# Designed miniproteins, single chains, continued (2): the designs that were tried, part 101

Each design is a single chain, and the fold is of that chain. pLDDT is the mean over its residues in the fold that is shown.

## One batch from the design tools (miniprotein)

Design m7521
Fold by ESMFold2-Fast:
Structure m7521 (fold): chain A 68 residues (1-68)
Amino acid sequence: MDEKFKEANEKVSAIFKETNARLAELRAAGAPGEKLAEVMREGAKKMAPHIAEIGKIIQEKLIELMNS
């Protein structure tokens, strides 16, 4: 597998895990929905470039398979 694909997946996984842990703490503390939404938006923004890279790699691999 492409090293960039592995790196991008690891970044997404780490951000997702961190975001979920923070959301769990906030829910346990009775935080308002607006605060939960803020944390989710922060996580999504951090994940966006890595998700885009994953999509690009998958598309390039599919094109390679079709041309092989």
Scores: mean pLDDT 82

Design m7522
Fold by ESMFold2-Fast:
Structure m7522 (fold): chain A 102 residues (1-102)
Amino acid sequence: MTPRELARRAVDLVEKIAEILIPKLESKNTPEAKKYVEAIRQLVEQARAARDNPETPVEHIVDLVEAAIETIEYAKKKFNIKMTEEEQRLLDEARRLVEEIR
């Protein structure tokens, strides 16, 4: 698998994780939770745009994915969001793909 193919898969996984996490964060109904929803949405959109632009360096896609994963992990811990084993495996796989590119 090429580094770009791994990076594209990592973006797809982060998008799926965000789709799972955002409703759980929104259910907290606090200004702080809304801030993290907006930050995660922005990072996912930037990662998608970078993935879809063939001129974007793979390293830049990876940096955006890492930022999204770190923001997701921090929000999960801060708001005590519980994830299923399947949901956690998506996050672990995204991290593994990023580490394989590095």
Scores: mean pLDDT 86

Design m7523
Fold by ESMFold2-Fast:
Structure m7523 (fold): chain A 85 residues (1-85)
Amino acid sequence: ELEALADAVVAALAAGDMAAAEAANARLLARLEELRRAGRRAEAAQALADFADKMADLFESQGDLEAAAQARAAAEKYRAAAEAA
């Protein structure tokens, strides 16, 4: 499940566990590529938008408002791509 994989990346990053973050990110990217190849591009783009929003929440919790704003902008672009697919 894309949401669970995205949550795993965010949780690992929040905990400072880079090995777990890399493993979860690799699984997330593999699943996104599978969806893209299956023609499920809207679903893949929506998952990227949701992940970007989760990263923005993490950055806000850490006080990095600039990184959070960039992640929010990325989420909007991915959401637009999902609607266009």
Scores: mean pLDDT 82

Design m7524
Fold by ESMFold2-Fast:
Structure m7524 (fold): chain A 92 residues (1-92)
Amino acid sequence: MTKNNELLLKGIEAIKKGDEEEFEEIAKELAKMIKEFLERAEKNGEFNPEAQEFYEKVKSMNEEELLEYVKELLKKMYEALLEEEKEEKEKE
């Protein structure tokens, strides 16, 4: 797994545990990594046209807006995993 995927999984695990402090720290680390990724992609001209709207949106965000966006993304991923677990249980 990439370092980004590892942090996403840790964020989801923090939500499962109800560890708000760990969740916030992971969300801040992910927000930082997203900013660093965008700065590198802009320097190299390596923008995927399909992701251009995402890059423009994130680039326009301040630190607080980006942190909230990452927190919402992690919560949506957690909800998607809960729905997948429900479907697996109904197939038993």
Scores: mean pLDDT 72

Design m7525
Fold by ESMFold2-Fast:
Structure m7525 (fold): chain A 80 residues (1-80)
Amino acid sequence: GVSEFNKLVEEAKSLGASGLIAEDTATVIGGLKALGVEVSVEEAVEAMREAYEEVRKRGIQGTLFRRSVARSLAIRRLRE
């Protein structure tokens, strides 16, 4: 629910994630939980940070597109 999402966002922020990265982290955790995969907020923040670094290295532009690619990369890594 919204309260669970907000708690995950605040926990991600406490681990140093920016607002948008914190929201994407909470979204990735929710998506993985729907697939039966549980991850810690710390693991998800690290995966999102690495995914955004990869998006930067690829020269991907546009906020919406970069966020979509980063979330997809993080989900793949966390499912390994």
Scores: mean pLDDT 83

Design m7526
Fold by ESMFold2-Fast:
Structure m7526 (fold): chain A 96 residues (1-96)
Amino acid sequence: SPLDQSLQQAIQYLQQALDAVQQGDIDSGLQYLSQSSVPLRQALLLASQQNDDDTVSQIRQASSYVGQAIDALQQGDLDGAIQYLQQAISILQQLL
């Protein structure tokens, strides 16, 4: 479905961000996190149009973790960023 495609694209960008952060490449990590916002917003819109309140809530929670990962990276907290990214990815994978 278009929702599954948007979720898979978001997961791909978040996995790329996680890989970059684990290698200490903060600039690439932040770029991938920025790119993940587009498919996340698309997934949220599609879930909202289907009146799937549970999926909407889970996508919002994953987006919140992405925001927390960005804040952690900006503060130099790599371990925190990794944990938030793993939480976001886990939530989105459960929706597939």
Scores: mean pLDDT 91

Design m7527
Fold by ESMFold2-Fast:
Structure m7527 (fold): chain A 88 residues (1-88)
Amino acid sequence: SEDIKKAEKAYEEAKKAIEDGVKRVEELNPEMAPKVQDLGEKMLKLMKEALEEAKKTGKEGKKAVDGGYRMTKGLMKKLVDEAEAAAK
C-alpha cells in the first residue's frame, strides 16, 4: 500500500529527526542529551507499534504514525531550542 509506504517513510524521518536533535542537544547541553535520547526512543517505539498495527490491519493506525512524526519533530525542535537558550 502507498499509504503504508508513506507511514514507513514518516517513521524513518522521525528516526532522523531524533538523531539530529540528540546530536545538537549533546553539543549544546550534554547533561540533557540522555533525556532527549530516552524520549526519542519512547516515541519511536509507539510509532513502530502503530506502524505494525497499520500493516496488520491494512491501513489502521496510519494517522497515529503521521501524528507521532509531527509530535516528534515539534518536540525535538523545542528541546533543541531549550538547549540553545541554556547555552546563551
Scores: mean pLDDT 79

Design m7528
Fold by ESMFold2-Fast:
Structure m7528 (fold): chain A 96 residues (1-96)
Amino acid sequence: PSEALKRALEQARKEAEEKFERAREQIRRDAPPSIVDQYLAELERAREEYQQGILDIGLQSSTMSGEEMKKKLADLENKYNQRVQDLLEQARAAAA
């Protein structure tokens, strides 16, 4: 499933970039000015960890089954999505 995996990784990267930009705008809107840079730095770190995970899956593709690769990708997507959601919730809470 190499071609299907490559398409899944490409799609995941595009979706992650879109989520990053939306979350960046929301943090800038919701977070107090004194801490917005701190939350944006955490968001960038989450993006970097996700991108590194995608690269690691690609590098290990010759030693893993297609199902194992899909599971690792899904786990990475869930972790990234949860971290983005947590940051957005923390930004809103900090503004209250």
Scores: mean pLDDT 82

Design m7529
Fold by ESMFold2-Fast:
Structure m7529 (fold): chain A 99 residues (1-99)
Amino acid sequence: MKTAHIYIDDILDDSLFHRFVREYDPDALVLALRTPSGEPVPLDEVIERGKKFIEEAKKRGYEKVVIHADSSPEAVRVAEELKKYAEELGLEVELIIHP
């Protein structure tokens, strides 16, 4: 099964986690909920970016999306919206909430 990965993280800067994800899975989408200066990114912009990635994955023949989120309310909200959208496009979805 061709699988795409989305990582949603409430980080303030370029963390080791984001660097690791880029090296481990360079085709994955990383959605930061904060700018490097610590300001929150509008959730509608984060959700729109995630939806565009899901649409492109569907067009490229991906069958599954795995969404990784931390347990913050903002990350969970973005993850739930992206899960709903991916399911509406006919993709299989797995949601993984990290403690």
Scores: mean pLDDT 76

Design m7530
Fold by ESMFold2-Fast:
Structure m7530 (fold): chain A 99 residues (1-99)
Amino acid sequence: MVRIEATNKEAEERAREAVERAGAKADIEIYVEGKEVLVADGVEMAIATGAAEGVPVRVHIKVEDEKDAKAAIDEILKAVSEVDLNPGKPIVVEFEAKK
């Protein structure tokens, strides 16, 4: 299941493409004007990448398998980095494992 909310149309489109490329085995929520959340649960997944100044990006991923989560995260971060984002703000990825 996938949920994408963004005030930036380009970021929303990139995120959608990333989810499709990753195989869509994750519950993914993307907020362009969201709150940064701490990376929780998992194996030291404090993934912070550059984010556009004034355009905070929050990515929340819920999966049953951590391996699927890593693949989805990689594709999402890659797609988001292709949007004109500056490293002014980190992109925080929240991961929630099944157990």
Scores: mean pLDDT 46

Design m7531
Fold by ESMFold2-Fast:
Structure m7531 (fold): chain A 61 residues (1-61)
Amino acid sequence: SLQEEADKLLEQLKKNPNDKQLKLELEITIGVIALKGAVTKDQSLLDLAQEYEEQLRKISP
């Protein structure tokens, strides 16, 4: 699932915060979750994408 992939990428990025490839892959995964939420009008997916984005900014500003 997209959530499982985002969680895995986030944990990997926490261990390697300067890994540009992991950051890009996580940004793409978050973008896909946000797009799905917007298209389906699913607030839980929009909230999930926002939570991942905040965690990403905290690890790799």
Scores: mean pLDDT 85

Design m7532
Fold by ESMFold2-Fast:
Structure m7532 (fold): chain A 114 residues (1-114)
Amino acid sequence: AEDLLKEGERAFKEGNYEEAIRLYEQAIKESTDPELIAKAYDLLSEAYERMGDKGKAYVYKALSYLTKGDFEKAIEYALKAMEQGYKDEAEKILLYVMFLEGEKGIKLINKALR
């Protein structure tokens, strides 16, 4: 998994964003380490941003913050992803925050919705 991240980072530096994405996705699939998974999500977010897919970049940024336990930022980026048309992915993230934090998660979501 860690070797896949390094190979993906090399592909990214060479401008091969599609190959970098594939390697980062494989690293997530093969890892159970939350720190490595969060890093892979951050790298996926950056790759999709460079490719012009803001919605997917926001989805992966939300997943990175979720993995780190930063629920307020996870909600913020999930809502930004929803605005870009990634409703199903954003809803799954919001449901997971509610699952982990219960009433606190609901209050954070309500606060973010204004």
Scores: mean pLDDT 85

Design m7533
Fold by ESMFold2-Fast:
Structure m7533 (fold): chain A 139 residues (1-139)
Amino acid sequence: LKEEADKAFEAGDYETAARLYEQYLKEHPDDDEVLTNLLRAYLKAEDYERAAKIAIPLIENKVPVSDEVYSLAVEAIVRYLDKINAPAGAYDILALTVKDLKLSPEVGKLLYDTAKKRGAKIIPKNFEELAKKYEEELK
């Protein structure tokens, strides 16, 4: 399954790759490498709804996964909320829920910029600092 999923991913068949990775994860639910590849497959396929469906339980249940998986999970949820035109309150809840996670600067900036664009009122200071750091690294 894993090797077949990896081959599908390399071939650009992200839908098949995601399906095979999900099947593998039923027997290996905390396989960090496969969770990383599954989230990347859905994000590359722009299937933000399915990506968020995987991502939300990881964050809400505090599943012990890598900072990379948490960053991809937050990216998936942010992109899904943006796609469905979610209200500002959804971003406020997300930002509060993930405030203590070690997100990549890119994902921190994505969450901050999208939340601000949607009029979110509760944006933790650490996400503003991550957005600033990412902008400084691009200069």
Scores: mean pLDDT 80

Design m7534
Fold by ESMFold2-Fast:
Structure m7534 (fold): chain A 73 residues (1-73)
Amino acid sequence: SDEIIRKTALFIRYAGVQFDYKLAQEGKLSEEEKKAMLEEARETRDEIQALVEENPDDSLLKKVLEDLQKILA
């Protein structure tokens, strides 16, 4: 379905944010790279938030949203 395609694309973006967040925690990112990662995390969060509102029973989408919110806290 179109929803599966949208969800898959956002999960790929989320995986990239998680990878960059791990690099940031290891002290391997510059301040500029951390800013770029946080901007990508915010955009990905907003799109995942919209999908959660459309699919309130999707536990995986909710977990991804929680993880992005933690990165942005």
Scores: mean pLDDT 86

Design m7535
Fold by ESMFold2-Fast:
Structure m7535 (fold): chain A 73 residues (1-73)
Amino acid sequence: SMAEARAMEEEARKLAEEVKQKYLEAKETMDEFAARAAFTGASLEAQSEMAKIGPEAAEITARLNEELKDELE
């Protein structure tokens, strides 16, 4: 249903925001290499969690994380 699709997208957006917050926190306290490693780890964790809902949810999360990566550059 559209409600389920909307809920899935909203959950993916929340996970992307958490990834962003973790990256920004790491960037303040770590060198750039360590900050990027933390971002990558958090992104993979979020994608893995959404994969439990289905491959479409994992793809949405991966796309949002790539968009976020471009925004943080």
Scores: mean pLDDT 69

Design m7536
Fold by ESMFold2-Fast:
Structure m7536 (fold): chain A 87 residues (1-87)
Amino acid sequence: MDNLRKRLEELERRLRRLEDLLRSHAASLPDDVVSRIRGLLRIARTFLDMAREYLQQGDLKLAKSYLDIAEGSLREAEDLLRAALAA
């Protein structure tokens, strides 16, 4: 339980930082790149919210599954944002 709770809180912090970074740079990035990153952040938020609910219910298997999906989406969003800012 504690490891999944800690992972959820870490991923929620990463999501907030990425949303803030995207907002700060959105005007200087191509619209298609911004749209793609926003889509990934929306997926991450949805699955983090599901993971939180399943952790509260004690369903650790579903919580872990949703955290894995959210982390993948956040990683892809981070990579896209870094690549776009380097261009």
Scores: mean pLDDT 87

Design m7537
Fold by ESMFold2-Fast:
Structure m7537 (fold): chain A 85 residues (1-85)
Amino acid sequence: GNKEEAKKLAEEEAKKLTKEQAIEAAVNGAIVAEETGSDAAIEGAAAMLRTIKELYGEEAAEEALKKAEEYVSKEVVEKIKERYE
């Protein structure tokens, strides 16, 4: 079906964008959320984590969250986790 084909295409494109690059993009999104305090930036960071989980699995999303926790306050991390879950 279309969903299966779309997932395959996303996975193929994700292979061009390394797992490390996707994780760094999520961490940068969390840093922007911290700096701006924007609800839109928090939702964007959460959406990127959900995408990483879908493409690379839970381990990659957890790695991104762990890295974000090193740069971002607990309050902002909890807001991102709430929207990610």
Scores: mean pLDDT 74

Design m7538
Fold by ESMFold2-Fast:
Structure m7538 (fold): chain A 98 residues (1-98)
Amino acid sequence: GAAVEARVAAIRAEIAALRREVRDLIARLRAGALTPSRQLILRLIAIALRAIGLEFEVRLLAERGLISEAEAEALMAEIAEVKELIREAMRLIDELLA
């Protein structure tokens, strides 16, 4: 129904926004335009926790039969990309602090 479609669109938009934010942070760290800080680490942790929340919601929608298995797999793959970008950002921070 329209409500489920709107929620899936909102989830996809949030994943895209998180992906863009982490990519921007990585680019700025690589360029020396951003210095590792406690606040940056806490922000990356917050993004990781939000990604876990989105995974839970996608699984719940799939378990309830509200989205297709293929749609759930696609959303989960996009969330996995955000998680990998966070791991890359954290590795880069560790390298810059060494």
Scores: mean pLDDT 91

Design m7539
Fold by ESMFold2-Fast:
Formats: C-alpha cells, sequence, structure tokens
Structure m7539 (fold): chain A 81 residues (1-81)
C-alpha cells in the first residue's frame, strides 16, 4: 500500500515538473509563487515529522492534493486577470 501511494506521488510529481517547465517559459512570476508555496509546505511537513517522528503518507497525499487544487485556482485567477 505505502509503495503504491509513493508510485502515485512520483507520477504526480512528474506531471507537476512538466507544468513547472512550461510555466518557466510563459509565466516566471507564477513559477516563483509556486516554488515559494512548495517551500512553505515542505517546512510544515518537516516540522510535523519532527513532532510525530513519522511521515503519514496518506496525510501527505491529502495535503498535496489540496495544494494542487489551490494552485489550479491561482492559475485560473491569473488567466482571468
Amino acid sequence: MVEARRAELRARAAEVQALIDRLGLTHPEVLAAIRAHAEELARALLEQVRETGALDVAAVEERVAAELARLDELLAALAAA
């Protein structure tokens, strides 16, 4: 189960990387905002691991899904502006 979830996360990471590469060419400001947000998320996850001593893959997956939805909203707002 954990291995299957990690494979799903790797696949999503590849999709995100392709989007990042494309955004770097067309919207560098959006890419910068995405990177800053990813850095904040990484810091929060590291703090959680430090507090609990473990990484809950399911919880990380839910957080990643929520952040991707937020990024989609940000991209839609930028396209509408």
Scores: mean pLDDT 64

Design m7540
Fold by ESMFold2-Fast:
Structure m7540 (fold): chain A 101 residues (1-101)
Amino acid sequence: SSSLERLRQALIEDADALFERLIKEGLSEEFVERIKARRSDDELVSLAIEIEVQGGMLRRAKRTGKVEETLEEIKNRLIEKWGLSEEEAEEIVEALKKAIE
């Protein structure tokens, strides 16, 4: 449907905006291009949603002193559920760590 196609396009744009924010937090542009080259738009949207959710959980974990534990859980989830390499997962986790205010 036209509404579903508009939603899909908005989600793709939101995913691109997330990766641009992570680049500002120290994620390499080369890394982002590698991630995009290996994944479909739908896979990138799903991964971006996961990263946004985990970023929110990390912000909440900061209030309870569980940041390091939560970072380790996020890293393991990115590797095990999303098929990222350890290096790729570490780059995302470091950018998320810098982004928590």
Scores: mean pLDDT 83

Design m7541
Fold by ESMFold2-Fast:
Structure m7541 (fold): chain A 60 residues (1-60)
Amino acid sequence: MSKEEDIEYALKLVDKMPFSSDEERERVKKEAIEAVEKADPSNIMRTVAAVLLAVGLALE
């Protein structure tokens, strides 16, 4: 698996989530990309999931 695939997966998940504005969606996408790029390769999926869950759910 590649970081590129993990980033695409995260962005696809964010696009399916209900947000109150496009700005919030873009912020979550940026955080997900940053997390994947900074994450340990062995746990990229876990880090991306954690960021999406924490930020996305906190917006609701």
Scores: mean pLDDT 66

Design m7542
Fold by ESMFold2-Fast:
Structure m7542 (fold): chain A 78 residues (1-78)
Amino acid sequence: SARTQVLLLLQAVGAYSEGQLLIRTGDPELIAVGNRIISLADQLKRALLVDKNVQQAQTIRDQIDQLMAEAQRLMDRL
């Protein structure tokens, strides 16, 4: 649906911003996770805007959620 596509695009924008914040910490492990999140956010936008594949976009969103959980675990160890 159009609503699902808009929400996924907003999630991609949010993920990109969060990835940039992780990189700005200067921690090597958080920089690595942040770069992976940014890459997936770009892949999510491509899946929606170029490939027109909402199912693939949802799968990429789930991968971003997993990396955000990894970032949280890394921050908890600091």
Scores: mean pLDDT 87

Design m7543
Fold by ESMFold2-Fast:
Order: structure tokens, then C-alpha cells, then sequence
Structure m7543 (fold): chain A 64 residues (1-64)
């Protein structure tokens, strides 16, 4: 999906995430993608608006 590809490129070029931190990218709509991020501190899902180049929200794993 073009949305997923654009979301990945934006996340890397904006400095929000390192390329190696991005585990997967999935298009949720024509303008929004969900990025799965794996960091040393934990795993998170990030909802990104590709049209506006903005992070809409971030869901970190719940405390066990």
C-alpha cells in the first residue's frame, strides 16, 4: 500500500523512529497507517496520519 510505504518513509525521515525500530506497517485507511515499533524499552503501536504527517496516537503495551 502507498499509505504504508509513505508512513514508513515519513517516520524514518522525521526522526520519530529509527528504521530498525519499525517491525511492521499496516494501512488502516487511505490516509492513516499503524506502525508497530520495537524498542529496547518495549513494543508500541503508533497511529500515523500520512496526509498531515502527524502521529495521532501511540499505544504502549499494558503493564503485566
Amino acid sequence: SDVAAKAKEYAITSGDFKEEEIASVEAVSDTVAEITVERPSGKAKVLLDVANKKILGMLVGEAA
Scores: mean pLDDT 73

Design m7544
Fold by ESMFold2-Fast:
Structure m7544 (fold): chain A 61 residues (1-61)
Amino acid sequence: SLEEVLERVRELTEEVIADPSRRFELDTEFGELLLTLSEEEAMEVVERHQRYVEELARQRE
């Protein structure tokens, strides 16, 4: 479901923050998750992920 993909993407983001060397491996999994969704759902996941990353960046200011 869309919510399950969003939860997994959040987990992947946290793993990248903990270990940046795994970035490309986790990006591959993110891409595979998007392929399980409709185009509309995939766009929503990408937009919500981008917003989440921006919020994390602000917290580090």
Scores: mean pLDDT 77

Design m7545
Fold by ESMFold2-Fast:
Structure m7545 (fold): chain A 84 residues (1-84)
Amino acid sequence: AQEAVDEAIEIIESANVSEFEKEVAVSLLRMAYAINSRYLSEAEALRATAEFLRRMAEKSKNPELAKALREAAEILEEAAEELE
């Protein structure tokens, strides 16, 4: 699970967006996963965090950030599916 979170962060950090946007997105991802992991199973926490990133992407005015957030969400969702 942590490996999938780290990979999702790398996707965001590699995006063609400002360093500030990367820092905010990564911080929100880390916070969302930490909160979800406190109350949910490992797979459920990954799925809840992926859904959070998809909602961020829908509200983003920057299409490059939205794309990176959707790719990061897909990594988390795939990891959750492997955990069942």
Scores: mean pLDDT 84

Design m7546
Fold by ESMFold2-Fast:
Structure m7546 (fold): chain A 75 residues (1-75)
Amino acid sequence: MEEEKKLLKELSKTMSEAIREAVEKKVSEEKINELHQLISETNREVLRAIGEGNLEEAKKIIEEFKEKVKKILDS
């Protein structure tokens, strides 16, 4: 239970930081759309993994999201 709440808080913080960084960097509309799609997909996958009791998978999905965000914002 505590790990689930920690993962959800980390996910929310990571998503908020990604949006803020994209706005600050003034990335293109195409990049904003790509980031929005990634956020939607990641949210669904994390919630699915948590719902299945796969907390390690949920953590891995969040880590992959962070890597993908860096690629979008730095490309």
Scores: mean pLDDT 81

Design m7547
Fold by ESMFold2-Fast:
Structure m7547 (fold): chain A 81 residues (1-81)
Amino acid sequence: KEELKKEAEEKIKRATELLRKYGSVLDEETKKVLEQLIEGSKLVLEGIEKDDKELIEKGEKLIKEAEEKLTLPLLLGSALN
């Protein structure tokens, strides 16, 4: 579970840095996806702290969905602009 905690903390840090560095350039949809990644990672951390497997699974699903959406909008933005 320490590995999951570290991964969640890293995802929060990376998403926060992206919002800070590129916030003025990112579209609203991409910002929402980054916020979803942060929220999912926070749920994983909360689930680890509470030893709640369902919270961890919920957080992981949100992270996966956000990562899939984040990759696609960034690629489409580059291709269309």
Scores: mean pLDDT 73

Design m7548
Fold by ESMFold2-Fast:
Structure m7548 (fold): chain A 82 residues (1-82)
Amino acid sequence: MKKEEVRKLLEEAKRLLEEALLPRREAERRGEPFIPSLETQKLFEEALRKAEEALKLAKETGDEELIKEAEELLKEIREAEA
C-alpha cells in the first residue's frame, strides 16, 4: 500500500532533517555561529530527495493530508538548507 510507503519516506526525511539541524540548534543554543559541514549538507540533500519522493507518491495516493505533510516538510528542508 503506497500510503505506508509515503509515511516511511516522510519519517526518514524528518529523521535526516533532525540530524542535519542538530549542529545548528546546538550552536544557536550556545550563542555560537554555525558553519555547516559537508556531512550536514549531504544530510539536507538526502532529506530533500526523500521528501520529494514522498510528495510524488502521496500525489499518486490522492491523500490530501499526506500531500500537505510532504509539501510542508519539503518547505522546511528547503528553508533549513538556505
Scores: mean pLDDT 78

Design m7549
Fold by ESMFold2-Fast:
Structure m7549 (fold): chain A 88 residues (1-88)
Amino acid sequence: VKTAEELEEEVFKIVAEELGIPVSTLKNRPDDTRLTDEELEAVAKALEKLFGISVPDARAMIENSGRTVGGVKSIIRMIAQAHRQRAE
């Protein structure tokens, strides 16, 4: 079972590959940094690949979380917690 930190790393790797930038560039952004439309699409695709969330649903989750780097991290933590609760 992957930790929330491991899942966050995997999401950022997929996003970095889709955008053609280093993972460190994404990780060095402040949590209050707003995502561009291109970054939002890359994150939505990453959530689809890792968690099976449809791209439209992933996009809505990101927008509802304020469309920030910190918002994406919160979404990943919520997904990790939901997977733990399904075991009970």
Scores: mean pLDDT 77

Design m7550
Fold by ESMFold2-Fast:
Structure m7550 (fold): chain A 65 residues (1-65)
Amino acid sequence: DEVIEKLAALSEEDLIAAGVLIANGEPARAAEIAGLSVAAAQRIASMSPEEQNALFREAGERARE
């Protein structure tokens, strides 16, 4: 997944910041930080909080591989 790969490439601080921005309804700003398309960030923003948390947790774990 391109989204997980891009999120996994972020620093821990940037990954947290992107997640917070999406949770707060700021997908365009999250896209800038994460190097995602705005459409991809909007898609993540439309997910449930549980789905968002699972995605960001997986990206953080993948960054350590």
Scores: mean pLDDT 79

Design m7551
Fold by ESMFold2-Fast:
Structure m7551 (fold): chain A 82 residues (1-82)
Amino acid sequence: GKAKVKAEVTRKDGSVIVSEGEHSFPNAGEAAEALEISAKEGAELLGGGKPKVTIKAEGNKVTITVEAEGIKVVAVLDAPPT
């Protein structure tokens, strides 16, 4: 299936960076896993130490919030219905 991903990165100074993309995945589970791994690795690479990951599922939408030192990343995955 295809998934739309919108990621918002809020930095310590209040700056917000918005990135939007569309990705193709075999299923919604693989899309959510890929997004979680990417968000967690991204936070670690940006010097966030141990990131705190929160996942919320609302129907066919999955919101992943990654909080690291001085950085907050919110990514929304809109997965197609099966």
Scores: mean pLDDT 65

Design m7552
Fold by ESMFold2-Fast:
Structure m7552 (fold): chain A 69 residues (1-69)
Amino acid sequence: SREEKLKEIERIVDEILELGKERNDSITIELANQLRELIEKAKKGELSDETIERWLRAAKAILERVKAR
């Protein structure tokens, strides 16, 4: 569901933020904060289900890239 996908994105964003803080990586921290703003827009119904699905895939890719650094 839309709500389940948003919860998964929130979890991924929190993990990106935690990794950024552990590594003292200001760029990763700022990226996580920008993704949080997109979550708030999605909660207001400003993003389509199709956009949320693409965003979930993008968030997973970002997390993998951050972990690989």
Scores: mean pLDDT 80

Design m7553
Fold by ESMFold2-Fast:
Structure m7553 (fold): chain A 79 residues (1-79)
Amino acid sequence: SMEEIIERIRKEVEHIVELSKKNPTIAGFAFIALSSEILYLIKKNPGIKPAIIETLKKLAEEYPELKSLLDKMIKTIEE
């Protein structure tokens, strides 16, 4: 469901935040993988795009350490 997808994205971002405190390099690769998954998911089901954008905006506000990367992803999705 859309709710399960949104919850998964939230948990994956939270894990990346935690990883970034211990191993920034691995966290960087994890974020690239997540970014690709999100873009592919939107391509397969465009109807979830508004919900994903809203979720990413909230996460960018909650996690300043990932804000720049999340903001860039949001811009890419909105284009």
Scores: mean pLDDT 84

Design m7554
Fold by ESMFold2-Fast:
Structure m7554 (fold): chain A 91 residues (1-91)
Amino acid sequence: MLTPEQLEELGRLESFYRRHKDELFGAHPDSTLTFEDYYAYEAAQILGIKVENPFSKRDQEHYDLFLKDVKLPPVPVDLEEVKELIDKYIK
C-alpha cells in the first residue's frame, strides 16, 4: 500500500509531466516516448523500484527543472498504468 506522501508525489509528478511533455526535446508528439521513459524512472523511484537511470549528466538540469515546478496540484494516478509503464521501461 502506498503512503499518502507517495501518492501525492506521484500525483504532482503526473501533473508536471502532463504540463511539460510538449516542451522537452522539441515538443513534437512523436518525442513523447522519451517523456514516458523518464516518467517511468521517476515513478519507480517513488515506488522504491530499482531501474536504470535514463538521465545523462548533460540532462541533469532538465531533471532539476522537472522537480522544481512541482507546485502544481496533485492529480489522481492510476497505479496499474504506472506499473505497466515501469514494466515496459525495464524490458
Scores: mean pLDDT 61

